Designed miniproteins, single chains, continued (5). Designs and how they scored, part 20

Each design is a single chain, and the fold is of that chain. pLDDT is the mean over its residues in the fold that is shown.

## One batch from the design tools (miniprotein)

Design m16707
Fold by ESMFold2-Fast:
Structure m16707 (fold): chain A 114 residues (1-114)
Amino acid sequence: SLIEELREKVRRLRELLAQLRAALAAQDFDGALALVREAIRLVRETIELLKKANAPEEVIKSLEDFLALLEHLLAQMEANRADPAAFARLLEAAIAVLEGVISLLERIIAELEA
């Protein structure tokens, strides 16, 4: 079901969030880049899932805005690989964006269960 697929996406995004926080603490920049790319892939898959389910356009647009911001942050992180302080700020921003994605998806799941 759509609810089960969205719950699985949220579960995987929460695992990525935990790994991103660990990568930030460890200053594992290569690991952080790989995790952000995986998060972008999961968000794209979630957008396609919601489009097939005829989700409201506002929901799809919100996720597309989060996706665009994640892609921008990834490009900035790659450009700042040699600057640990700048990289850490950008990674913190990417973590905050993913928290926003998870919150939005959890609200969608709650509305579908009502």
Scores: mean pLDDT 91

Design m16709
Fold by ESMFold2-Fast:
Structure m16709 (fold): chain A 92 residues (1-92)
Amino acid sequence: VEELRERGLKLIEQGRGDLALIEEISRDGSVMDESEEIRERGLAIFEQGLKVAAELKAKKGEVINDPSAVLIPPQRLIEEGEALLRQAEELE
């Protein structure tokens, strides 16, 4: 049970961090020079989102919007983490 709770919290933390990074880059792209690391991380997350969107599109046959695709991986991590936390709570 404790392992489920710990795992869920880590997944939520990762997803929230990724979402916050995407939000920050989207809000102020002009500061790329100040935050080169943030820019690089944002691009990596964006590429992961596009890759996941392509896989989902091929599997489901549904059209996924490119701008929303970058949110899919961190959103999935948050959802999985929340599900694990809920399972741990229900078991105890």
Scores: mean pLDDT 59

Design m16710
Fold by ESMFold2-Fast:
Structure m16710 (fold): chain A 57 residues (1-57)
Amino acid sequence: SAEEVEELIALLDDPDPVVRAVAALKLGYIGDPRAKPALERALKDPDPIVREAARLA
């Protein structure tokens, strides 16, 4: 849903890299184009696990 996508986009700014990685993967699975700019930012995340999750999304 639109609400779920917005909540997951917000989780990409979470201090926990595991939370950010899971949010990126879920956004990729949902495939909503509104998440595209947030996932592009996640590709440049300081944590390599988050970058890999965004790449797979």
Scores: mean pLDDT 84

Design m16711
Fold by ESMFold2-Fast:
Structure m16711 (fold): chain A 58 residues (1-58)
Amino acid sequence: SEAVKKKIGEEMEEMSLKGASPEELLKFVKEQLEKYKDDEEVKEMLEGAIRSIEEALK
């Protein structure tokens, strides 16, 4: 779970640095949420990421 959280976090940061749109980041996070729906720790991290992306859309 920790390795998965770190991997997802790093991929999101790299996507942002490469100029990914908030919409692209949101799609990525939703895809990860479906893959890790049985992992509560990862799910909570991804829900936090969705909130952060929504903040960036303002």
Scores: mean pLDDT 79

Design m16712
Fold by ESMFold2-Fast:
Structure m16712 (fold): chain A 81 residues (1-81)
Amino acid sequence: MSDLQRQIQDLREKAEQLQQEALQLQNSAQGALAVAKTSSPTVSAKYLKSASNLNDEAQRAQQQAQQAEQQKQQLENQMKK
């Protein structure tokens, strides 16, 4: 396997892992929001902060997945030339 093919495969796997991570973080955030809605004010505040942090992490994971896909496409274009 060429170095470019290996880098393309690594970037593809990275993008897939980051997409999966983003989905898990979004599901965790929804769970935290559900607990916050049924909890006391002090407990609710903790779960709201947790949900916010999880949503921020999910957005970062999605952005990183997008960057990995872009890098993969650049390497694939190099192989075609």
Scores: mean pLDDT 82

Design m16713
Fold by ESMFold2-Fast:
Structure m16713 (fold): chain A 61 residues (1-61)
Amino acid sequence: MKPDEKEVRRALALMEAALLIHTEPDMSVEEIKKRVEEFARKLGLSDEDIEELVKWAEEQK
């Protein structure tokens, strides 16, 4: 069974968000949220998926 393209994009966005949080510990929550939203949009996530990812990233800080 081929993975859903949307699921793959969400997984990639989540990995990028996790990596950013881990590698940039001194970055502000607001800057993290901004960067997460930017690359999730570039990966073609829906507005709903972007909001969920941004909320998750905020909770990790």
Scores: mean pLDDT 77

Design m16714
Fold by ESMFold2-Fast:
Structure m16714 (fold): chain A 91 residues (1-91)
Amino acid sequence: LQEGEIAYVKGDLDAAIAAYEAAIAADPNNAQAWFMLGLAYYAQGKYEEAAEYFKKAVELAPDDKWALINLAVALKKAGKYEEAEEVLKKV
């Protein structure tokens, strides 16, 4: 990949994060916006932050299997293996 393409993709992720943060500011109970914010941070390699946003999505939608799975994956990537195992028991 060319450096310009990598920088463009990073700018697109930053714009996506800003959009989801605005959605959450408008409705803090929007589980989908929290989940999408988690995915955007995960895509940037910010696994601890991604895990925190996925936790909020799970709190708002505890039966969301995809939010639970993504939370466990983000926790594992962040080195929080014990927390990841506890989340996986709920899937």
Scores: mean pLDDT 78

Design m16715
Fold by ESMFold2-Fast:
Formats: structure tokens, sequence, C-alpha cells
Structure m16715 (fold): chain A 66 residues (1-66)
């Protein structure tokens, strides 16, 4: 779920001290210095691609799939 993805991203950030981008189903959650952003997509592939793009934009961003 969207809430679960956001909570997981925030928890991961708090524990590791790094920004996190993750994909769950057709959604992408990006947690960074500005907060957590949720992106909705048509396909899981697009969600995964968005998570990869977010990781490349911010050095030190980790990625995970839930």
Amino acid sequence: MEEEAVAAAQKHRDLSGSAVALAEGNRTAVSGPAGTTILDHETPEEARRAAEAARQKVPGVGGAVL
C-alpha cells in the first residue's frame, strides 16, 4: 500500500541516515531531505524506473523493492 511504502521509506532513512527511493507495485516512494514524495504509475516497470531516476538524482540514495 501507499502508506506502507511511505512508512518503510521513512523508517529506512531514519535507521540508515540516507535518502531512500523504493517501488511497490505501481507506486514509487522517494524519501529525501525535502520529505517523502509518492508517484503513481500505470505499470510496475515505470514505478521501478522512477525509483532508479530518483536514486541517480540524489547521491547516497538507496533503493528497495517492497
Scores: mean pLDDT 61

Design m16716
Fold by ESMFold2-Fast:
Structure m16716 (fold): chain A 86 residues (1-86)
Amino acid sequence: MEEEKKKLEEEKKELEKKLKELEENNITGLPVAALYLELGKIYYKLGKLEEAKEYYEKALELAESIDPNSYVAKEAKKNLEKLEKE
């Protein structure tokens, strides 16, 4: 479990770096929404449910504004609903 947690923390840092890179280059839309979704999943696996919820909400809001039928919008909504039932 310790090695798994370290890998999740590494994945989190890489996703945060990618998100910052997109933000610095004024890139938005589905690529950013997808990163929010992946960050939400990592926070969920780390047991940080509040942070996971925030990222799923960001992913859902952004993805739905672009394409409510996208994979990102559907996955963010499903993951958010699962969190709210806990």
Scores: mean pLDDT 81

Design m16717
Fold by ESMFold2-Fast:
Structure m16717 (fold): chain A 87 residues (1-87)
Amino acid sequence: KLSLQEAIDRLHAIAQRAAAGELSPAEAREAVLAIVRETFEAYPDDEAVRSQIEMAAAWFFASFLDPAALAEAAREIREITREARAR
């Protein structure tokens, strides 16, 4: 299963690839959201892990994506968080 550290490392790898022009903004956004979903699936009852990955994803989007991409990603992260909390 994906560890929190592995999720953070993968997020940084996506940031590096996006900065190098290897990923479009849309591809980078989708990859980050996939990591968030995978982390929530691995740790559905761990609010601390969820908060940490959510903050890391928010930092990623704030650092180099446009405001529309940030708003869309924030909406999807909120949806994933809401779904993870629902039993």
Scores: mean pLDDT 69

Design m16718
Fold by ESMFold2-Fast:
Structure m16718 (fold): chain A 100 residues (1-100)
Amino acid sequence: SYAEIKKKISELIFKATDEIEEALKNNDIKKAVEIMEELGKEVKELLSQVEDPEKRKELAEDILYELDKIIDYAETINKEAAKKLKEIKEKLKKELEELV
């Protein structure tokens, strides 16, 4: 169901946010990047299961907004890490636009 997909995406973003924060506090930029890339892959797969095109578009916009929050937070800790996370987000944005 749409509600279950939305819940799973929210849970994935919440978990990834915490893990990226921990990685950045430990100066582990590689791990932060890997977590962000895996998050992008998982949310894209879940989003592709949303049958309603309008709901898919709205959820894609919500995902990108939440990723911007992660990047903004990362910018306060490590500017180089934030730049890499932003590049991953921009790639994901293009991939999500293909699904909408």
Scores: mean pLDDT 88

Design m16719
Fold by ESMFold2-Fast:
Structure m16719 (fold): chain A 61 residues (1-61)
Amino acid sequence: SSAREKAAAFLASIGLDASDVDHLPDNAAIAEALRKLAEVLETLGRHDEAAAARALADEIL
């Protein structure tokens, strides 16, 4: 529960839909989604947000 809430709060903080994590089955899927988001943010030049997404993924799993 805590991992999903943290991921949702992070998505909202960067202007994404917080509900996008509701369909993820477990903490491993949430961490994987955050790592994929970090790759996308990096390609967009959003380096600080990419680093935050990776740090959150590592905290979760």
Scores: mean pLDDT 83

Design m16720
Fold by ESMFold2-Fast:
Structure m16720 (fold): chain A 68 residues (1-68)
Amino acid sequence: MSEEALKILEAVNSGKLDPNKYYTEEEIAKILGLSKSSVTRALNELVERGLFEKKKEGDKTLYKYKKP
């Protein structure tokens, strides 16, 4: 797992990201101080691993932690 993906999971565990909330890539990038491109790659990895879910809301893509 990438360092950025681990940082996102750590943010969920520390309460920086709400596991019950949907976020855009931009919102996560701002909260964690990461580039949008790094967050996009990390979120795609987490979705592929079943640790995050992805949905389309209008023209926006939203991501949410998937509780094991």
Scores: mean pLDDT 84

Design m16721
Fold by ESMFold2-Fast:
Structure m16721 (fold): chain A 59 residues (1-59)
Amino acid sequence: MITPEQRREILEDLRAEIEANPEARGDYRKVKELVKKIAEKYGITEEEVFRILQEGVPA
């Protein structure tokens, strides 16, 4: 189970990766590749990373 702190860290890393890769903006396949990278880094599923991205940071 992901802690609130890990959720923030994951979302922050994902956003940083997207900003560092401007070609990913508007490209779902490229975003999916970044999601896989983050999922592997934190030992979670791609679905969980997408959930975090969709829900956003609550604060």
Scores: mean pLDDT 73

Design m16722
Fold by ESMFold2-Fast:
Structure m16722 (fold): chain A 63 residues (1-63)
Amino acid sequence: MSKEELEREVEIALRTMAASIARLAGDNETAAEHYREAARIAKEGGDLDLAEEYERLAEELLA
């Protein structure tokens, strides 16, 4: 695994953790922003399936 791949995985983990905290606080808008950022990072890393999953989670929170 490259350093860039590890850095992306760590940032996705931090973003999804922040999204979970926001959801527990009832802040769906902030949670959706964190999921969208996680999706962007996943897409940059070439993981389109993971990016789609996070984008869907963000959309569901704002529906």
Scores: mean pLDDT 85

Design m16723
Fold by ESMFold2-Fast:
Structure m16723 (fold): chain A 82 residues (1-82)
Amino acid sequence: SKIEEIKKKVKELIRTAGLSVEEAEKKFKELLKKENIEVSKEEQEKIREEFEKIVEEVDEEISELLRAAVDKAIEEGKKRLA
């Protein structure tokens, strides 16, 4: 469906451009307006929850990668000093 295509585009922007939940909602509303698609309040709430989940997943992935990079840098630093 067009709604699923728009959701996919916004989720991709969250992952590639690091959009916040608020930025993702704004982009989603802009894309809906361009396509003249109306979404119920209930569906909008569910879509917001989906975006919140993706933002949390991206934040967790970034945090894990940063922790792994820091841990690796510490270990490499210790090996160079030994």
Scores: mean pLDDT 81

Design m16724
Fold by ESMFold2-Fast:
Structure m16724 (fold): chain A 56 residues (1-56)
Amino acid sequence: SSSLYQRLLDQYEQNEKQAELLKQQSKVHPVSGQSGYESSRLLAEHLRARAEEVKR
């Protein structure tokens, strides 16, 4: 399905994965502006956990 709801869930999942990748990269070559992605990751994780429960 390509409903707006499903698309939103995919976006949050991608955002969380990207935030985690950025965190791993920051350990090797840290870059400024981590606060933004950390906030996004926390929000994405909360929404993803709820969506994951429904999906599974």
Scores: mean pLDDT 62

Design m16725
Fold by ESMFold2-Fast:
Structure m16725 (fold): chain A 85 residues (1-85)
Amino acid sequence: MSEAEKYYQKAFNLLSKSSGEKNIEKALEYTKKFIELGGDINATDKDGYGLVDKTRFVAPGTDPSYYDKARDFLLSQGAIPNRKL
């Protein structure tokens, strides 16, 4: 597995399971490393969801502004939200 893929999985898992600011910040750091290694910011999982799509799934009790900041960063890097499955 490539180094880029490792950072993608770390970012994806943190965004999918994160309930706090610190985990979302770590996910963004892993995303930056993924991009530095030549990773595709629009890479998707088996269900067609990319990193930006995970910012739509806010965990109960989490401040949604952290996910909004993560989404805005991903969009600034050229991420395209999944409009079709």
Scores: mean pLDDT 72

Design m16726
Fold by ESMFold2-Fast:
Structure m16726 (fold): chain A 70 residues (1-70)
Amino acid sequence: MEEVKEHIRRALDALDAGNYEEAAKHFERAAELSTDPEIARVLRNAAEQAKAGNRDVAILSAATTLASLD
């Protein structure tokens, strides 16, 4: 669980820095570590949005997922 949150936080930092490829990698890693298939699906979608340059959509998905984890 904490590793999932850590990768989501790193993805958010990468999005803030404009590193969309790095953000996507962290979202994909968080999805791999997620035991909840619905959370994993949202994180994989966030990775796609990051790769597409849709920063605001990726941030919203990541923030909502972090809130649902605690």
Scores: mean pLDDT 81

Design m16727
Fold by ESMFold2-Fast:
Formats: sequence, structure tokens, C-alpha cells
Structure m16727 (fold): chain A 65 residues (1-65)
Amino acid sequence: MGPVVELTARYPVPDTGPEDLALRKGERRRAVILEEVNENTLRVRLLDTGEELLVPKSLVEIREV
């Protein structure tokens, strides 16, 4: 299991659709880092819902909890 982190959305994080948002600007979520897909993208699991997201590092601030 990867480290537990707090994700803070600095900008809206898009989901599968162009108008769908995985995270809203200013939203804070706790997640486990599952893998680093590339230098700019993480795959994470949200701790409260169990949902897996692809998160661009440039759109979020990551803080270890």
C-alpha cells in the first residue's frame, strides 16, 4: 500500500467527460497513492469512497498525512 496523502485541488480536476469533475477547485480528499503512471500523473484511491482517480500533479497539491 502506498503512502496516505491529502490531495488539495488547486484547479478543477477533470473526470471522464469534458464537463465532469473528479475534484472541484479547493476540494480536499484523503487518498492512497497506488502508482505513478508518469512524471505528471498519479493513480490514487480515495479513502472515503474507494474510487480510483487519475490525477494530474500540476492540478493538485499533495501533502503527506
Scores: mean pLDDT 75

Design m16728
Fold by ESMFold2-Fast:
Formats: sequence, structure tokens, C-alpha cells
Structure m16728 (fold): chain A 79 residues (1-79)
Amino acid sequence: MKTIKEASGIYKSLEGDELLELRIYEDGTVEARPVSGGEWKKVKILSYNKETKEIKLQFEGEDEARTYKLLEPLEAEDV
């Protein structure tokens, strides 16, 4: 799915200076971790705005949603 790959990448928090690596898999699994390293945490996509490239994520075990903006798409390695 084109939309899944487009939404995967490096995101910047709109509420802080954190950079997040987001991976959206073809089976619908979504995982995120800090770019600096750490454990992959399961997340739910609440909304994605294609024009602003802003995504609203809810981390598993958290009641509050966090908003991020796509900085760098994760390119599929197609030669």
C-alpha cells in the first residue's frame, strides 16, 4: 500500500524535540521508537494528514495522543 510506506519514516514531535522512527507494516502493525535508540513500542494511528504530513499516534498503555510531523520518509530499497 502506497499510503503505508509514505507514512513510515523519521518524525519530529510537535510538542518537543524528540525524533521518532515510525514503521508501518503491510499487515497493519505500527511500531515506533526514538531515533537515538530504545525499544520498539506498539502504537495506534488515530489520524494522518497527507497535506501537512502530520500524524497523531496513541502509544500502547497511554491515554493521551501525541502529534508528529514527517521529516524524512522511509524509502523502500527499490533498485
Scores: mean pLDDT 73

Design m16729
Fold by ESMFold2-Fast:
Structure m16729 (fold): chain A 55 residues (1-55)
Amino acid sequence: TVVYLNGTEKTLGKNEKLVISNFTSPSSFTSMILQPAVEAAGAVFAPRYNIKKIE
């Protein structure tokens, strides 16, 4: 499962990509898979990232 910075949770499907934008600049995107334990904590340490959608 993936935990968004606003506390929303979603289970990623097989081969799904998570699209992240800069929280203050939503026109900028990166794609990565976030894991609840380690990578979600990383996202919390970078609160400028906003999760827009999973592809």
Scores: mean pLDDT 42

Design m16730
Fold by ESMFold2-Fast:
Structure m16730 (fold): chain A 64 residues (1-64)
Amino acid sequence: MAEAEALEAKGREAFAAGDYATAARHFRQAYLLLSRELGPGHPRAQAAARALGEAYRKLGILSD
């Protein structure tokens, strides 16, 4: 799915640049699209969820 692939790429670019808030937004959108099209258990959906979790951890959201 080209839209989810573009969101995953933008998320990784933002993450590499240290913009974790933008990365989290893009990874969340990618996860939602992949979960709807492929299911939440699909490897690509799970990869987007892990990337989102990493972005949230960098923002301190998951430090508790």
Scores: mean pLDDT 81

Design m16731
Fold by ESMFold2-Fast:
Structure m16731 (fold): chain A 70 residues (1-70)
Amino acid sequence: SAAEKKAEAEKIIKEAEELAKQIPDPAVRGSALKSLEEVRELLKKGKYEEALEKARQILDGIKKYLAQIS
């Protein structure tokens, strides 16, 4: 349902925001947080499926980045 997609996107955004705060490079961290703000705007517009897809992509990118620098 749309409500389930919205809730999952919000959960992924929060996880991604917490991980993004661990990025030591301020430019990379700022870029990641800005991308997550764009996903929040999609949620505000009711574009839940697009928001969920983008949130997953951003989270995956952050996880891969952190794994490479750890």
Scores: mean pLDDT 88

Design m16732
Fold by ESMFold2-Fast:
Structure m16732 (fold): chain A 69 residues (1-69)
Amino acid sequence: ATPKEREALMEIARATLLYMQAVISKKYDAAKKTAELINKAVKALYVDGDYDKAIELARKAIEIAEEGL
């Protein structure tokens, strides 16, 4: 994998862990918003091949999850 592809995968993984934490903590509004951004990041990575957009969206997912927790 390229360095940017690895970075995108790592940010998506981090967002996913925070999403799971939000679900376990019953923070459903934060979990829903985080999942929507993760889905957009995954599409940017695997469908569009846009690694910069995937990183941006995954980082937004992390921010939303952290604010909601």
Scores: mean pLDDT 87

Design m16733
Fold by ESMFold2-Fast:
Structure m16733 (fold): chain A 85 residues (1-85)
Amino acid sequence: SEEKKQTQAEISRLKAEARRLIDEVRNLIMEKLKELDGKDSAAVNRAIADLIEAVGLEYEVERSTDPETLQRIIERAKELLERLK
């Protein structure tokens, strides 16, 4: 009972962290797209690819039920965030 409660609390915490990071990634991509203003097709295409990846991570967060998967998603979101900075 206690172990189950702790696992559920951990999952909720990790989902919140993942969503926060993905929101940050999406905000940076949207800001970059505004700066580009369609003037660099290669850069626009890269930003769109990053946005698709971020949306995919959001989908994985909603479907994830284990801490290990959520930690992997968080790591990937952090990698995207570092690349966009």
Scores: mean pLDDT 86

Design m16734
Fold by ESMFold2-Fast:
Structure m16734 (fold): chain A 56 residues (1-56)
Amino acid sequence: SHMAALQAALDAARRATLERNAKGYEIASDFYAKTDPELAEKYRKKAEEYRAQLAA
């Protein structure tokens, strides 16, 4: 049905957004690892939060 197709598309878009955010924070954490370790750890934890949402 049209509604089922829309729901599937929204679910796929949500997963894609979570994955993009997780990867973004992983890259940011790596980038700041030597210059700002506290900021790097904050970004690492954010990436882990998004990865946990993807696994749920």
Scores: mean pLDDT 87

Design m16735
Fold by ESMFold2-Fast:
Structure m16735 (fold): chain A 55 residues (1-55)
Amino acid sequence: SETAEILLKDFEKKIEKMSKEQLEQIAKDLGIDTKGLSKEEIKEKIIEKAKELLS
């Protein structure tokens, strides 16, 4: 939906400003395993989870 796209884009802008430590905390709260992942990979998994939750 248009609303989900707007929310996702706003969320992506917010996470782009976050440190790796902040991203790891969000990922853990969402049940994502961050072991061995780069900052970019953690962001991708968080975005994937956000898309799932907004669908």
Scores: mean pLDDT 79

Design m16736
Fold by ESMFold2-Fast:
Structure m16736 (fold): chain A 105 residues (1-105)
Amino acid sequence: MEEKKKKAEEYLRKADRALWEGNFDEAISYAEKAIELDPNNADAYTVLAIAYLKRGDFEKAVEYAEKALKIDPNNPVAWRILAEAYEKLGDTEKAEEYRKKAESL
């Protein structure tokens, strides 16, 4: 288990790098590899949520942000992604609620 977690961390670093470079398809691929090795890694789901948000797939951004929050509800980045995704989907009430949740952490 420990060796798989270290490999998952390597894939997460690659996913974060790909996000920073704007390579969202590579970020998704690396984050999915991290989840295969460590399915309880909230950060990997957060990376997927960011990548899908940046690609304009707001429904998948919500799905993966919710998965991250089920693992770690004290993740302000995941709450902010939910707020942005719901704003893009036209649900301004949920967007405001989740934005406030992110700010409270």
Scores: mean pLDDT 86

Design m16737
Fold by ESMFold2-Fast:
Parts: C-alpha cells; structure tokens; sequence
Structure m16737 (fold): chain A 58 residues (1-58)
C-alpha cells in the first residue's frame, strides 16, 4: 500500500492504550478505556471491531 490516512485520533489512542493495558495484565484499566471509547464513539465501526478484539483478551 502507498500512503493512506493514518489516524492519530483520540479513538485510536484509546484503543492502543486498552491493548497496552491488556498486555500488561491490567484488565480493569483496559475495560475502562473501552467503556470510555464506547461512550464517546458509540456508533463508530472501527470501535466495534476493536472492542470485540479487546474483549476477547479480557
């Protein structure tokens, strides 16, 4: 792929932080980050995929 839009959006940051929290074993923090993302972006399709992946690791 060439150059496509790289999202440095708040949603991407929340998803990255949640995945990092899971990697560190902090499931409570990961859940909090997921809930924050869902509250701010309730109908974002990127969030639906990310939440499903994150929750499988919780």
Amino acid sequence: MQEEIEADSPLDVLIALAKQAIAEGNKEEARRLVETARANYPDDPRLDEAIAEIEKQL
Scores: mean pLDDT 72

Design m16738
Fold by ESMFold2-Fast:
Order: sequence, then C-alpha cells, then structure tokens
Structure m16738 (fold): chain A 76 residues (1-76)
Amino acid sequence: MEYEKKIKELEEKGEFGKEYAEALLKLGEEYKEQGNYEKAIPLYKEALEIAKKEEGENSAEALNSEAALREVELAM
C-alpha cells in the first residue's frame, strides 16, 4: 500500500521522526482492519517508541500508539 512506500522513503532518508511514526500507525490500522494483528502489533510498537522519543511519553502521539497497541493485544 501507499503507506509502505512512504515508510521506505522515510527509512532511506533516515527520517525516523513524527511523520514516520504516523505512517507506521496508519499501516498498522490497515492490517488491524484486515485482522492481521501479527503485522499490526510490531508497527504500533515502533510508532510508540518513536512517539515517546520525539514527542514525549505523555504526548498524544504516544498515548494514541499505546491505545492502538493495547486494543489489538486485547483482541488476540
């Protein structure tokens, strides 16, 4: 999907900040909608780690990533 291409472009540029975390979350949401939790979980975990590093542990980005991760883990 388009988010996978964006993630690769950001990885090639070494841009692992907010935009990269947002792309990971969106790709994770697509996998979640497909029921593919095995692929969604690692994407949410990476987004959470980046959000904590770039925006802070209590940021909206970090809390949203944590909530998404918790939701898919509880569904398994």
Scores: mean pLDDT 78

Design m16739
Fold by ESMFold2-Fast:
Structure m16739 (fold): chain A 99 residues (1-99)
Amino acid sequence: MVTLVIRVRVESPEGLLAALKAVLAVPGVKEVTLVGPDGKIVTATTEEEAEQAVEELKLKPGDEVTLLVHADSREAALAALEAIRATPGVRVLSYALLE
């Protein structure tokens, strides 16, 4: 099990939701934990939970969020990173892989 820690800038809340759904669709990704700009922590394991998490954080354009992607393998974690990079409406600011 590995954890990918990604700091993103939200250009749109819809973009963050699309990125979360793309990450959760990666085989081997188990969950994503989001740390909002106010320090609020929410976790999503399904697309429905991702929608709820984005709604709960009440994000606006320009907000920064830390994502912790928990994956079965390094390959799944890197696929999740690429899914986020490919999603319009979010910008990756930094990342680290914890093994």
Scores: mean pLDDT 86

Design m16741
Fold by ESMFold2-Fast:
Structure m16741 (fold): chain A 59 residues (1-59)
Amino acid sequence: MSETERFARLLSEIIKDYEDGKITVEEAKARLDALAPTLSPEQRAAAEQVLKWIEEKKK
């Protein structure tokens, strides 16, 4: 699997784990933050959108 495909899979797993209640919003945020330094601008934008969505749901 390429780096980009691995990122997409990891991002999907974070979303699914959060939706299923397996991880907290803080844990999801930490996982996304850990990926940020290795991401392209497009991937970073996608991660930021997911983070905003998670934070909105936490409210």
Scores: mean pLDDT 74

Design m16742
Fold by ESMFold2-Fast:
Structure m16742 (fold): chain A 61 residues (1-61)
Amino acid sequence: LPPFVVTDPELAKEVAELEKEAERLREEADATGDPELAARAVGLELRRIGLELEDYLKKNG
């Protein structure tokens, strides 16, 4: 998928926070070997992609 650019500053902030939290959970999952933490990180990544896609469609659909 091509990268989506979020132009709404509130959504951009939320996307950045989701990226940070997902990275933190991935690092913790790698350190602990906990598959639940890995799954939660994936969930946050999917939510971020969803927000980026919604912003794109709202402005370019």
Scores: mean pLDDT 77

Design m16743
Fold by ESMFold2-Fast:
Order: structure tokens, then C-alpha cells, then sequence
Structure m16743 (fold): chain A 84 residues (1-84)
């Protein structure tokens, strides 16, 4: 699970750099879904995760690829710390 979550986040960053907002958002959601297989998240944590995905999409639509990568990397760090 940990390796799969890492792989999905790496692919999400690649999608951001390629300018593919839809693919980046999908990959971030898939990483969160993989983490949910081993972690039970509170409704508040799920809402925060959705907020992170929306922020990535918003930054990419604004053309802010660096800001989108920062959001993905911060979310990746938070999620991996919860998995271990």
C-alpha cells in the first residue's frame, strides 16, 4: 500500500508538470483511496483531503504548476505519515 501510494503521487506530479489537471486530480484521488484501504479516516480528514484535491485543480487551472506540486507534496507527506 505504501509503495502504491508513493507511486500514485509521483505520477500525479508528472501529470501536473505535463499540464494535465484531470489526470493529476484522478491520481491524487487514487492515492487517497489506496490509503483508505489501510487507514480509516474521520469525516473531517476526508473533507480536508477533498479540499487538497480541489486546491490542486484550482492551481493548475490558474497555470500555477509549482503551487499545484507543493499541494501534492504536502498532501503526500501528511498521508504517508498516517500510513507510517
Amino acid sequence: VLEKVEELFEKAVEAVRAGDANKAAKLVLEAFEEAETVIEFSSEEVARAIGRVLLVIGRLLDGDKEGAVEVIEEFRRELLEKIE
Scores: mean pLDDT 78

